# Ledger of designs, part 75: designed miniproteins, single chains, continued (2)

Each design is a single chain, and the fold is of that chain. pLDDT is the mean over its residues in the fold that is shown.

## One batch from the design tools (miniprotein)

Design m6591
Fold by ESMFold2-Fast:
Structure m6591 (fold): chain A 90 residues (1-90)
Amino acid sequence: LKEEVEKGVLSEEAAKELLKEVAKQVEGLDEEALIKFAVEFINSQPDKKVSIGDLIDAIVDAAESGEFSEMSPEIAQEAAGKIYELVGEI
């Protein structure tokens, strides 16, 4: 996780661990739906890795388009803020 974050890219496992920590701190976040989306998104990318910014943009865009039935765009934006905060701690 630390080595991948220092390179500015996330693998499936790194993203899964990061999003589990985000879900603990963001009320109303659907952890399982978010992790499933992130894993599918990363696996669709070249080299099966994604930048932190690209992952955040994809999550926010998915929430705004209604891909998350239980997660509002406001909750997705709060999760984006927590991702940046937690990445800064690694």
Scores: mean pLDDT 74

Design m6592
Fold by ESMFold2-Fast:
Structure m6592 (fold): chain A 74 residues (1-74)
Amino acid sequence: MSPLERELAAARERILAAESAEEAAAVIKDVMQRYPDNEAAERAILAALLELDARDPAMAAELMKRVQEIGREL
């Protein structure tokens, strides 16, 4: 795997293991800051959000609000 693929896999795992939307948002913000305008990173974040929504819709909704705020600052 490329270093990027490995880091995105680790980030997805951290997002899904997060105990709060704030913790998950911090992981997403770190990825977005390290890989700005990177399509692979954006797709990986979206995949993690969809998987989280299937497991915990309330947490996913709160996380989506935080991700939108991060996106406006980029």
Scores: mean pLDDT 79

Design m6593
Fold by ESMFold2-Fast:
Structure m6593 (fold): chain A 110 residues (1-110)
Amino acid sequence: DEMKKKLEKEIEEGLILIVVGVFKSEVKNILLKEGIEEEKAEEIAERLGELVLKYVESEKEEEKKKLEEEIEELLKELKEGYKVSEESIEKIKELIEQALKIIDLIKKEA
């Protein structure tokens, strides 16, 4: 049924966008608590959210590996450049893992 497939895809896309939106909001809140200016915290949270979204959309292992490296480089910049605490970096990593697990569950239900 084409209508069922279309509805399932639209629900899947909508849920993924909600998960990524919540992820961005949580990352921004962590960065704000670390003393990063609001505009910069939003920019960084947006970049991380985009990398997470590209990772879940990627079907190629080579592309996923490059995206993982980009995420690691961004987290390193946060730790070394912005002096974000190791505790906050670990929380951001946990949020990435949680977002990926939830998105995987959403995809399995479609």
Scores: mean pLDDT 85

Design m6594
Fold by ESMFold2-Fast:
Structure m6594 (fold): chain A 70 residues (1-70)
Amino acid sequence: SMDERLARTRELLARAEEMIARGGDITIVMFMLMAASSEIFLLEKQYGKTPETEELEARLEALRAQAKAM
């Protein structure tokens, strides 16, 4: 379902955020952000842009900026 996929994407972004915060492996962080980006794209393709997918896009872009500063 859309709700289950949104929940999994939120968890993936939360794990990436935790890795960034603790100075974890940048390569793993970048793969996690790439996976989240792909899932958001597929969600928007299947269900259209929603407030929830726009929230995830904004969070992804913020985490990408933080990862580049690591």
Scores: mean pLDDT 87

Design m6595
Fold by ESMFold2-Fast:
Structure m6595 (fold): chain A 87 residues (1-87)
Amino acid sequence: SAEEEVKALVRQAVAATVAGDLEAHDAYLARLAELLKKNPELKDVAFATLTAELEARRDAVVARSNLPAEEAREQLDAAIARWRAAL
């Protein structure tokens, strides 16, 4: 289903970011953006999945950022806000 594809693309984009694979991240995000153009009702599903994946991968994202935990949390909030603005 389109909902399952949205969830999979969000999870793959977050995993690519944690791995430092920005090319893969951008490719998944581009595919997600095209899917959401056709299914705009799934934007809330995309953001709920993004929030859950960032929370589940918080320690890995913090380690990748090379920042203190409080500053890394602020960056996660900013990343969610940027995704909301982009989608």
Scores: mean pLDDT 74

Design m6596
Fold by ESMFold2-Fast:
Structure m6596 (fold): chain A 76 residues (1-76)
Amino acid sequence: LRELGERLVELLVRYAESQGDLESAEEARQAREEIQRMSIEDLLRMAQELYRLAKEAGDDELAEEAKKLAEELEKL
């Protein structure tokens, strides 16, 4: 769980930076411990939402990484 939460933080930071939103990127870094303590259900919901946002932004690489994270969370 902690490792999967860390991966979600990294993907959230990458998405925010790709949008030029440095404040949201810093907020994601600061929320690292909180995100790592989230339930599997909350992490899965966030990973699925990030997948949709990345697809809408045309970031296919980020979308694939978010999809893989969601698939790993579903196996738990």
Scores: mean pLDDT 80

Design m6597
Fold by ESMFold2-Fast:
Structure m6597 (fold): chain A 56 residues (1-56)
Amino acid sequence: MSPGERIVELLERVEREKGQEARDRLAGKIPGIAEENGYDMEAVLRELEKYAKSLT
């Protein structure tokens, strides 16, 4: 899967496991994380995975 497809799957997984509000919070981080990482989608996915773990 492409990094973009994996980001979509991460969002769907977070919604399923932690609810829509948690998914929306994670989705809201994407623009800032993408900018901070120079639109390196692998780095963006890695940072989103870390943030998702903090949504306990």
Scores: mean pLDDT 80

Design m6598
Fold by ESMFold2-Fast:
Structure m6598 (fold): chain A 65 residues (1-65)
Amino acid sequence: SMKEKLELALEIAKQKAILKAIAQGLEVLDVKAEALSDKEVKVIVKTSEGEIEEIYNVDELLKEM
């Protein structure tokens, strides 16, 4: 269902954003994600160096599975 796809996309987006921050040597303090639409999700990662905002395409995230 679309709800299950969005829930999965949100989880993938959080994981991708966290891994990206860790790969850059940043300490991750908090992560939040929300669906902007059926096609886009937004992730905000709070790090020791500040907040990082990333927007991901749902279809592209699901292709990474």
Scores: mean pLDDT 84

Design m6599
Fold by ESMFold2-Fast:
Structure m6599 (fold): chain A 70 residues (1-70)
Amino acid sequence: KIELSEEEKEIIEEARKIYESKEDEEVQKLALELEAKTEDPRARKLGIELGILLSLDAMRRAIDKLEARR
């Protein structure tokens, strides 16, 4: 199985702290309020997918650093 280096673990831990930050909490709260106001299911689905894409972007950055280390 794939094991992470100490440097990669540190980056992931730091990203996790940022993700759990108060700033992210406020953004998530606003997103939920917007979802409650819209009756368009396509707009709601798009909002959820954007949240997933933000998480994927963070993972892509970690992968790019892994490849640069090679």
Scores: mean pLDDT 57

Design m6600
Fold by ESMFold2-Fast:
Structure m6600 (fold): chain A 100 residues (1-100)
Amino acid sequence: MPSVLENMRKFTSEHLDEETAELVVEAVERILAAKSNEELIEIVKEFAERLKKLLDEESQKILDLMTDSIIRAAKTKSLEEAKEQAVKALALFVTEVADR
């Protein structure tokens, strides 16, 4: 959804370096485009591994906790609810990483 992506672009640009911010926005775009819970889980795993290469050890731990939360939501919730939880978890991840 354009408004969610626009808000995430602004938020990540204010808190993260350009490369990490672009990757988080790409992850949100791919998550919103997912057609199944299984596809959502695979997208989240792919982007978590790519993000870890740009993060310090403590930020990687935060990402792992957020990734686990999203995967649990995808296994137990509807696709739309899992997408909402994924976007919220990524926003929280950005906030936690920016405060370090």
Scores: mean pLDDT 81

Design m6601
Fold by ESMFold2-Fast:
Order: structure tokens, then C-alpha cells, then sequence
Structure m6601 (fold): chain A 80 residues (1-80)
């Protein structure tokens, strides 16, 4: 493949960083303390997991599915 899976994974990880920063900012302005703590915890574990998935050459589709799962979790917490 002309595209390196690692390169695509790193691009997704960089895009996710903007979403992580946005999620923290929204929870700080609109969320209660429990929501803020949950979002911070999930963000930290998701960052570590995504870095491991990229380092292990995990298929891009699985990384994208994991990203979608993170977004769904954040939406659920903020809607609670």
C-alpha cells in the first residue's frame, strides 16, 4: 500500500487530540464534577489505548471504531 497504516493511524491520533481537548473544554464549561472526572479518565485511557493500537499496527478500521466508541461515551456522559 502507498499509504502506511502507521501514518494514517498517527493522523487519526492527531485529529483525536483536537477532539480530546474540545471534550475537556466543553465538560469544564458545561459539565458537573462527576462528568469532568469521567471524561478526563476516559480521555487518558483512550489516548494510551490508541497509541498502543498504532504501535501494534492495528487495522485502521478498528482504530476508527475505537474512536467512534470514545465519541459515543463522551456524548452519553454529557447527556446524563
Amino acid sequence: SDDDNRTVGQTLRTMMQSYFDGSIRISDSQGNSDQRNQIQSIQQSTQSSMDNMINNNTPIQDIMDYRTSYIDQIDTILDS
Scores: mean pLDDT 76

Design m6602
Fold by ESMFold2-Fast:
Structure m6602 (fold): chain A 89 residues (1-89)
Amino acid sequence: MEPLTEEDLEQMREYERYLAEHREEMLKRLEEHMEKAGLSEEEREKFKRALEVAAETRRRTLELAEQGKGQEAVEVAAEGEREALEILK
């Protein structure tokens, strides 16, 4: 597999900055939608936990990619996405 380019790393950094800056607004909107849908506090906490796992996974993936560990970064991303989806079930 071709190693990640500097442009790929820059795009990942931009995406993480975007998510970090808009996280609070996105979470608030999600909570409002879940509350209007009649979801319990436990169900809302489940969704928040999945989002936190996804965010943590993206940060770890970027750190590994910046270290030149592109293959490990891809594997961590895939595992974290799977973990987040399992929490939502």
Scores: mean pLDDT 74

Design m6603
Fold by ESMFold2-Fast:
Structure m6603 (fold): chain A 101 residues (1-101)
Amino acid sequence: SDEEELQELDEEFEITEKVMEGLSDIEKLELAIGLILAYKRRDEEKPLSEKVREKVAERIAALLEGILSPEELEQLRELIIKGKYDEAIALLKARKEKLKK
């Protein structure tokens, strides 16, 4: 059920949040890029519901609060909700490059 899938996502993201606590901003961006790529692959194999994409978008954006601007966080959410995963990854790669300088 959608409710069961959403609950499993909450549990997976709670584990991810604990992993994130030990990471630098660059490492958090790298992990978030990996998560988006994983959800892209899942969506390509079996289309994710809009509710699942919305939950993924909200949870990934929450992991990157303080690293991305509010405008970038909103753009990231919209891109993931629309299934524009490559554009979402590009946004995070651009932020990562700025942090390396």
Scores: mean pLDDT 84

Design m6604
Fold by ESMFold2-Fast:
Structure m6604 (fold): chain A 72 residues (1-72)
Amino acid sequence: SMDGINSQGQQQINDTISVLGQQDQQLGNEAQGDVNMSTDIGSALNAVAQIGNQVSSTSSYTSQLQQLSDSI
């Protein structure tokens, strides 16, 4: 049964190579995920900046509401 032992050894080596290949792919996907997250954060910061500009342009209305509240 030496042929059986040699066949099992080769199968184990092939299985190990396959698992390592899958792990390499997962690490690549994780790195790409980090890049995508950085892009999403950049987009969110730009959106917040636009909202900040809109809020700033309405600051006079906020002041008017505060004055109305204080008059009660």
Scores: mean pLDDT 70

Design m6605
Fold by ESMFold2-Fast:
Structure m6605 (fold): chain A 57 residues (1-57)
Amino acid sequence: MLYKVVLDKEVNVYPGQILKTSDGREVKVLASDSRTIYLDRPVKVGEELEGHKVLEV
């Protein structure tokens, strides 16, 4: 399943990259387009992924 996430700024990520949330959870990038990324696991609005704030899910 793809979990769509909109971040507060553009990100340079690639499919297969593992990102850590601010609470230490690992999520895998499945696709990306500018500020929108698709993850293998859900995240919450207001959470941070490697310094990027989640605005929309």
Scores: mean pLDDT 79

Design m6606
Fold by ESMFold2-Fast:
Structure m6606 (fold): chain A 69 residues (1-69)
Amino acid sequence: SLRQEIIDKLTSRGFSLEYAQKVADEFVTPYLLEGAGVFDEVDKNDPSKVKVYVVTRTGERRSILVPKD
């Protein structure tokens, strides 16, 4: 699942499991599940990864990198 991929991505970068779960649940998962503006594109600097844009409730765009299938 995308949620698990985000958790795996963050833990592989040295973040704690608790932090990675919080990130996935609080600002990625709600917007993905509610359809509130997720856009994906291949990362320019690492073509093995996709840059995912998430729109916060305040309208800010944030990006995370997830492994490409």
Scores: mean pLDDT 59

Design m6607
Fold by ESMFold2-Fast:
Structure m6607 (fold): chain A 67 residues (1-67)
Amino acid sequence: LPSVAELRERLRALGVRQIPSPAQLEEIIRFYEEHPNPSAEEIRALAERLGLSEETVLAALRIIRAS
Protein backbone atom coordinates (compact mmCIF):
# COMPACT_ATOMS: atom_id res chain seq x y z
CA LEU A 1 0.00 0.00 0.00
CA PRO A 2 1.24 3.57 -0.64
CA SER A 3 2.32 5.73 2.29
CA VAL A 4 0.11 8.69 3.23
CA ALA A 5 2.89 11.06 2.04
CA GLU A 6 3.13 9.30 -1.35
CA LEU A 7 -0.67 9.32 -1.73
CA ARG A 8 -0.83 13.07 -0.99
CA GLU A 9 1.94 13.76 -3.54
CA ARG A 10 0.14 11.72 -6.23
CA LEU A 11 -3.13 13.54 -5.52
CA ARG A 12 -1.33 16.90 -5.91
CA ALA A 13 0.12 15.69 -9.24
CA LEU A 14 -3.44 14.87 -10.41
CA GLY A 15 -4.52 18.46 -9.68
CA VAL A 16 -6.91 17.59 -6.85
CA ARG A 17 -8.13 20.95 -5.47
CA GLN A 18 -8.58 19.77 -1.85
CA ILE A 19 -5.71 17.59 -0.61
CA PRO A 20 -6.96 15.38 2.26
CA SER A 21 -5.27 15.41 5.68
CA PRO A 22 -3.09 12.46 6.70
CA ALA A 23 -5.90 11.26 9.02
CA GLN A 24 -8.46 11.39 6.18
CA LEU A 25 -6.12 9.41 3.89
CA GLU A 26 -5.55 6.81 6.63
CA GLU A 27 -9.36 6.39 6.82
CA ILE A 28 -9.54 5.96 3.01
CA ILE A 29 -6.74 3.33 3.08
CA ARG A 30 -8.53 1.47 5.90
CA PHE A 31 -11.81 1.67 3.95
CA TYR A 32 -10.14 0.15 0.87
CA GLU A 33 -8.70 -2.72 2.94
CA GLU A 34 -12.23 -3.48 4.24
CA HIS A 35 -13.99 -2.76 0.91
CA PRO A 36 -11.63 -3.55 -2.01
CA ASN A 37 -14.50 -3.25 -4.55
CA PRO A 38 -16.57 -0.38 -3.10
CA SER A 39 -19.89 0.63 -4.66
CA ALA A 40 -20.60 4.22 -5.74
CA GLU A 41 -22.92 4.53 -2.71
CA GLU A 42 -20.18 3.39 -0.31
CA ILE A 43 -17.76 5.90 -1.86
CA ARG A 44 -20.34 8.70 -1.49
CA ALA A 45 -20.99 7.77 2.17
CA LEU A 46 -17.24 7.80 2.91
CA ALA A 47 -16.82 11.20 1.20
CA GLU A 48 -19.70 12.68 3.24
CA ARG A 49 -18.30 11.22 6.48
CA LEU A 50 -14.81 12.66 5.82
CA GLY A 51 -16.05 16.02 4.44
CA LEU A 52 -14.35 15.40 1.07
CA SER A 53 -15.68 15.40 -2.49
CA GLU A 54 -16.52 12.04 -4.09
CA GLU A 55 -13.97 12.85 -6.84
CA THR A 56 -11.19 13.24 -4.23
CA VAL A 57 -12.07 9.93 -2.53
CA LEU A 58 -12.31 8.14 -5.89
CA ALA A 59 -8.91 9.55 -6.98
CA ALA A 60 -7.30 8.32 -3.74
CA LEU A 61 -8.91 4.87 -4.10
CA ARG A 62 -7.65 4.57 -7.70
CA ILE A 63 -4.07 5.36 -6.58
CA ILE A 64 -4.29 2.82 -3.72
CA ARG A 65 -5.70 0.13 -6.07
CA ALA A 66 -2.89 0.75 -8.60
CA SER A 67 -0.21 0.37 -5.91
Scores: mean pLDDT 82

Design m6608
Fold by ESMFold2-Fast:
Structure m6608 (fold): chain A 93 residues (1-93)
Amino acid sequence: SMIKELTKLQFRAIAVSSLAYLAKRMLEKDPNNPLARKEVELGEKDLKLLEKEFEEFVKRNPETDPKLVEALKKQLEENKKLLEENKKKLEEA
């Protein structure tokens, strides 16, 4: 089902965002925290895979409600910004 696949992508986007936010909070307390550093690395890989799967989903399902597509795209863009903030924090540590 198209809706089930879209819902799974949305849940994965929420999970990636939540873990990135936790990594941000950990880095604010200790920028050398090895668990937070590893989470930023894994989060980058997960986000790239999720973005690829989302683009492939949109290509296979061109009749998907544009509002749902835009909402998930915005969520992924916000996740990307948070990831870049975390990466910058690691480089300054």
Scores: mean pLDDT 84

Design m6609
Fold by ESMFold2-Fast:
Structure m6609 (fold): chain A 94 residues (1-94)
Amino acid sequence: SLKDKIKELGDEMIEELRRLGAPEEVIEIAERGKKEVLENYENEKKVEQIIKRMAMEILDLLEKQGNLELAKKAVELFGKFEKEVKELIEEYKK
C-alpha cells in the first residue's frame, strides 16, 4: 500500500541517520516526522511542511552541537525522502 511504502522510506531514512551516528534527539525528531507524514500523506502541502519543519529542527540541533558533516548529510537525506514520498503520492493518485 502507499502507506506501507511511505513507512519503508521513512524507516530507511532513520536507519541511515543511525548509521551516520545521529544522536538520539535527532532520531526522535525523525521518528515524529515520519509518523506525521503517515498521518497526513493525503495532503501533499502538509507533507512538505512536516518534512521542512523536521529538517529545520534537526539542522538547528546539529549546528548547535557543531556537527556540520552530519547536518549536511541529514539535509541530503530529507531532500531524498521528500522527493521519493512525493513521487509515490503522485503514482498512487491514479
Scores: mean pLDDT 85

Design m6610
Fold by ESMFold2-Fast:
Structure m6610 (fold): chain A 91 residues (1-91)
Amino acid sequence: MLSKEEEILFTRGVGETHLRRGDVDGLSHEIEKLVQMGEYKTAVDLFERMVRSGLKPTSKTLRSVGQAYDGLGKYDMSKKYYELAEKLEKE
C-alpha cells in the first residue's frame, strides 16, 4: 500500500505519461485521482497542459477541474468548468 505522498508522486508520473501519449481517458482518470487526493494545483496543471497539447477534455475531466478550482478558492473558475461540463454532456 502506497503512502499518500507516494501515491501523489506515482499519479503525477502516470499523468505525464498519458499526456505524452495523447491519452484523453487516461489523463481524465489521473486528474480525477489527483483531485480526490486533494492535489488541486497538480490536477489543474495537468489539465492546462492537456488543453495546450490540443486534447479535448471529457465532461468528467471538466467536473474534476471545477472541483479542483473550488478547493483552491477560485470559485468563478470552478463555476465556469462545471457549466462547461454540463454543456458538453448535453451535446
Scores: mean pLDDT 79

Design m6611
Fold by ESMFold2-Fast:
Structure m6611 (fold): chain A 74 residues (1-74)
Amino acid sequence: MAALEAFRERLERDLAELRAIRDPAERAAAIERLGARLTAEYLALREALADDPELLKELHEAAGAYQRELARLV
């Protein structure tokens, strides 16, 4: 659970950072930068949680919620 909780906290922090950026061009650059890190962390967690379908489902749901919020910013 600790790794998944840390991932959720990272997503919340990233969203807060993106929401604080007023300039659309700077926000777009930040989305690209944070997206690359998010993809790497997501793939690592998916592999780590492969033997736990309940946690894997929670990971997918957390990533989906982040993508939904991200869509509201563009």
Scores: mean pLDDT 81

Design m6612
Fold by ESMFold2-Fast:
Structure m6612 (fold): chain A 76 residues (1-76)
Amino acid sequence: APENRITENARVPRVRGRVVDVTDVTVDGRPMKAVGVEFEEDGRPSLGLFRLPADTDVRVGQEVEVEGVAELLITQ
């Protein structure tokens, strides 16, 4: 069902996923990248929004390894 989307801020263990979105942001006057990543957690597909350093070379479609606080989306 399309109602399986849950958005939550959570600490995510180091996971490998695919970048689906990249946006430049500023936090406390520091440039950063807000990166949407589609990955699997405990064998389930998940979407997370991660904030990475601005010097991180990431592009949509790239595979990345991420860890930290994320806004998690679970979709079918």
Scores: mean pLDDT 65

Design m6613
Fold by ESMFold2-Fast:
Structure m6613 (fold): chain A 70 residues (1-70)
Amino acid sequence: SRLAEFVRYAQLGSEAFAAGDYETAAAYYDKALEAAGSPHSDVLLSRAEALAKLGRDDEAARVRAEAERA
């Protein structure tokens, strides 16, 4: 189900983030959002943090703004 895909990808993203693999974390959070088909502020904020860890500050700021609208 879409919900199961969302939960799985969000979990994989968090595991990658904890391991310091921010590129993989950002990618999994993106897949989680795609599976959800709608914005989820918690996942968007986690994705923004991963992007910030990668030095992609402009992208992080845009994703954070999206979280504020979710």
Scores: mean pLDDT 87

Design m6614
Fold by ESMFold2-Fast:
Structure m6614 (fold): chain A 68 residues (1-68)
Amino acid sequence: MRLEEERELSEEEREALRGVVEAARETAAKGDVVPEEELEKLLAEEVEQMRHLSEEERERFVEEWKKL
């Protein structure tokens, strides 16, 4: 299980990532881009704004959220 000592995403940050996932899926539904590549790019951009997290934690969150 995750440790409380880790800086986990705030509720606002989690909502932002969910928004990114949904936006990427909607964009892919238009047939212009592949969902996985667009999602990874948007997630990486979003987590870069989360300066509270370490670089390794940001990379892990990108991988976790792109699996959705």
Scores: mean pLDDT 68

Design m6615
Fold by ESMFold2-Fast:
Structure m6615 (fold): chain A 83 residues (1-83)
Amino acid sequence: SLEKQKLASKAVAYTILGIAYELEGRYQEAADSFEEAAKWYEKIGDYENAAKFYRLGAESYRKAGDVDRAEQLEKKAEEIEKK
């Protein structure tokens, strides 16, 4: 559907933003972007990409020094991987 295509486009856009911020060393913004990408992949039922980007977001939060958010995203990835 057109709605699913729009949601998929958001997931891809946030993925590109996350990669761009990682390349700039802006790890908190990269993590926020990967977390948003994961949420949009989750909404469309793409659990493989959702788990992947929750894990990438967690890694970026750890690089930013935000251990609490990193652990939250790691738990989300583990929950998604069981689906």
Scores: mean pLDDT 89

Design m6616
Fold by ESMFold2-Fast:
Structure m6616 (fold): chain A 83 residues (1-83)
Amino acid sequence: MELREKAREAVEKAREALREGDVEKAGEYLDEALNYLRQMGMREAVLRANRVIAEAVAADPYSEEARRRGLEEAVRILEEALE
């Protein structure tokens, strides 16, 4: 229960960082959230989130906007998984 709450807080902080345009900080908070999900055994959500981030970066490796889109989709996936 407490671990799930920490994951939700990390996802919320990532969303706030994205709203502020701080893509790097959003990535750091998402990494924290993913670590909590791994500890909870939520492997499917972790794999989906990592995949959308990797696909966004691969599609346009020189675009911060592409990375931002990938992180926004990852936040959505993790919010859905955590309900």
Scores: mean pLDDT 82

Design m6617
Fold by ESMFold2-Fast:
Order: C-alpha cells, then structure tokens, then sequence
Structure m6617 (fold): chain A 58 residues (1-58)
C-alpha cells in the first residue's frame, strides 16, 4: 500500500507544480495588462489636464 501512497503524493506534487506554473503565467499577463492600463490612464490624464487648461485660457 505504500507504493499507492507514494504514487498519490507524486501526482499531487505534479498537479501543484502545474498549477503553480499556470498561476505564475497568469500573474505575468495580469501585471503586463496592469502596466499598460496604468500608462494609458496617465497619458489620458495628462491630455485631459492640458485640454482643461486650454479651455480655461480660452
């Protein structure tokens, strides 16, 4: 029965490793998307501030 227990533990370890790799990949994609979104928002905010200033100055 110890062979069955060792096989189960190995399968659990393999599943954990696969899940961990998927999670790391998802975090990388999320971080890239977050950085892109933040950069875009900063650009739009700068443009908005400039437009508001132009309107105020006529």
Amino acid sequence: SSMIEEAKKRQEEELLTQWENKYIHALDLEEKGRVESEELLLTYNKELVEQQKEIADK
Scores: mean pLDDT 76

Design m6618
Fold by ESMFold2-Fast:
Structure m6618 (fold): chain A 67 residues (1-67)
Amino acid sequence: GPLREKARELLRKAYSETFTDEQIDAIFAALEEQVKEALEEGRPLDLSDLTPLMKEAVEYLRKYYES
């Protein structure tokens, strides 16, 4: 959906100069699983070490999985 697509777009902005689309998709899949697991377990995500674009991507993924 649009929220998930926005999260992926933000990761591309963060990493497109360093990684291929395939590598960015792998990073996105890993981030998506971490967000899902945190929500399912009711535990907080530590966002302190993430870039602003990564934090924004996590918030879009949270909204997507929170429905």
Scores: mean pLDDT 76

Design m6619
Fold by ESMFold2-Fast:
Structure m6619 (fold): chain A 79 residues (1-79)
Amino acid sequence: VEEEIDKLIEKLKELFENGASPEEVAQTLRELLPKILESKDPKKAFNKLMQALTESPPLPWSPLVDRELLKIFFEVNME
């Protein structure tokens, strides 16, 4: 699970570097959500994701990307 999370975070970083569409970023975040929730420490996994996002070139925040990030944040903090 941890290895899968790291792999998806690396994919997300590559999407930011290549100027991918918000739809592609949102899809990768949807794949990350169940993996983060399945990890032994969902909050730690979410913090890794947020660190990666702050270190990557900024992608314009679209409603699609914002929705998926808020969903992950909510699920991690509610469980």
Scores: mean pLDDT 70

Design m6620
Fold by ESMFold2-Fast:
Structure m6620 (fold): chain A 85 residues (1-85)
Amino acid sequence: MLEKLKEEIEQLRKIAEEAKKNNDPEEGKKRIRELVEKSPSLVFQEMLRAEALRRAGTFSDEDDEELRARVEPYFPALEEVEKEL
């Protein structure tokens, strides 16, 4: 289960870096949203939203403050996963 989350986090990081390199934040947001929607669990979706917020800013229609408050508790867990990548 954790291996799937690690793969999805790596994919999200690549999408965010590519979007920054290409100066195309809208395409990056679209690809990140598709990745989140395909994730098999609600917890994984929230962790991916936390990673997206941390790496790419925002990618959702939610207010950034509401999104940050909801996903911020996942930041420590994401840092632990990142150490294992």
Scores: mean pLDDT 70

Design m6621
Fold by ESMFold2-Fast:
Structure m6621 (fold): chain A 70 residues (1-70)
Amino acid sequence: SHMEKEKIEEAIEKIVEYTKLTLEGKLTPDELQLEVLKIYEELKKEFGEETAEKAKKEADERVSEFIDSK
């Protein structure tokens, strides 16, 4: 559904933003790990493990592209 896709996209964007804050030194790696775990577990609960894994992988890919573009 469109609402499901929107919620997954919001979760991906949150992981990307927390990772960027960590790269800027505004968030510790431990804090990032906890925030990502919260988002992952919420997605897993609502949409299943495969969807949660794909969302995390997509966020990691977007961050990698951001870093590699520098």
Scores: mean pLDDT 85

Design m6622
Fold by ESMFold2-Fast:
Structure m6622 (fold): chain A 86 residues (1-86)
Amino acid sequence: SALLEEFERRIEELRERLEELKEKIKKEQNLEVLLEAIGLILRAIGDLLDMEAALPDSEEPERMRELIRELEEIRKEILELFKSLP
């Protein structure tokens, strides 16, 4: 459905943002970059929570299971990213 396609797009966009953030943290570990990174991580957490709250009903159970797995992987990535900050 168009709703599931939009949700999948949002998940992919969040993954891309997290990947860019990981590279930024690796490349520059100064206070200004770390403060920006914290702000971006908090926004990513907000987006994740919004997506989890907005999960549609399971009209396509296999696709829904895949989306839930993707959200769980994003949650783990955000936690590891947060733990990588000094």
Scores: mean pLDDT 76

Design m6623
Fold by ESMFold2-Fast:
Structure m6623 (fold): chain A 71 residues (1-71)
Amino acid sequence: GPQQQAQQHLQQALATPGLSPETRQHIQQAVQALQQGDTDTAFQHLMQARRQAVPPEARQHLDDAIDALSG
């Protein structure tokens, strides 16, 4: 489902080199929230991650995760 698709995209984002510790922490918190079924909390953490400077590869995975949760 959408939560599983988002989690897959976020795992790909976490595998991307060059993430700041702060961005990584927000993505990890989003993954944890999704594992608990808390999509609202996950979405808030993903929005915080988007406010950080991220490599283009990680940005694409992050946007794909957000799209999965929004559709």
Scores: mean pLDDT 85

Design m6624
Fold by ESMFold2-Fast:
Structure m6624 (fold): chain A 74 residues (1-74)
Amino acid sequence: MLPPSTKEAIDALNNEPVLSKEQMRDIGRALAGEIKTDYEKKIARGLVEKALGKKVSDEEAVELWKKNGGGTPG
C-alpha cells in the first residue's frame, strides 16, 4: 500500500503531468534515447503534447521527458 505522504507527492505532481513508461519509450525511440538537436527537441515536444493533450514549449517538453527518466548519461 502507498503511504499517505506518497499520495501527497503524487498530488503535487498533478500540477506537472508525468509521462507513462510507454510514452517514454516512444519518445526515446524517436530520439535514439537522447535529445541533442533542435529537430529532436521538436519531435519530443510533439510526442509530449500528444501524450498530455496540451501545448508545451520545446524546453518544457525536454524537461518533462528527462524528469520522467529519459536520456540520462550512464
Scores: mean pLDDT 59

Design m6625
Fold by ESMFold2-Fast:
Structure m6625 (fold): chain A 74 residues (1-74)
Amino acid sequence: MISPEELEAAVYLLAAAMLLHLARQGRLTIEDVKKAIEYAEKALELATKSGNDVLAKQAREILEEARRILEELE
């Protein structure tokens, strides 16, 4: 059964991934990319607390990508 922390982590991860998809298409601002970073960091924290290695790895990948996009925009 999925824990509340795992479910919350999955929701934040999905939100971050959606924002990054839009950012790659040039449809988002720097503020939106920063929000994606915030969501990815929250997802990583929750995934780590729940012991879900798969979600934690996905959250790290999204976080690294979001930071890379932010560097390109700054």
Scores: mean pLDDT 81

Design m6626
Fold by ESMFold2-Fast:
Parts: C-alpha cells; sequence; structure tokens
Structure m6626 (fold): chain A 94 residues (1-94)
C-alpha cells in the first residue's frame, strides 16, 4: 500500500480529516453525530489516485481508531462542485 497519512482535528462537535498520499492531500471529509448516529462524509476528487475501495478502508480504520463501530451503511454519489469539478461523495453511517 502507498504511504497513506490521515490528519484529524476536533472542530466543535465534529471531527475534520484529510487523507494524504505521499504528502499530498487526496481526500477530505468530516465525521459528525446526527440523531445519535455517526455520519462520516468523504469527498474524493475525480483526479484522486485513491479508489473508492481504498477510501472506504481508510475510513473504517479511522473509525476503529476512534473507538466507533464499523459502518452499517455506505452510500456513494457523484457530485459536481460549483466550478464544474467532479467528486465522489462517500457517506458511511455507524
Amino acid sequence: MPKITVYTRQVGDHIEFAVAKDGEIVAVGDLSEVDGVWVFTVYVPESSPLSKEEVIEIVKELLASLGLPDPVEVRVEEVTGGDGSKFTKITLIA
């Protein structure tokens, strides 16, 4: 596996994170609690070298490191940013 580093920071009642591959940021997201359920959202640019499967595994490892349960639901959507940039939005529910 290439060298993957995950940076996390607490921001109020949610956790922000960034995923870097060989020192470059390749995905960003947040973890928040909604109605007693933990929701992990990741935005992966179309140009990202990480596959959907690699991102999901990174998120599962991050959840485990935070003492949170494995996701019970995974949603994947294609989204377009305001500038026309395409992203894969991955939502994991635990």
Scores: mean pLDDT 76

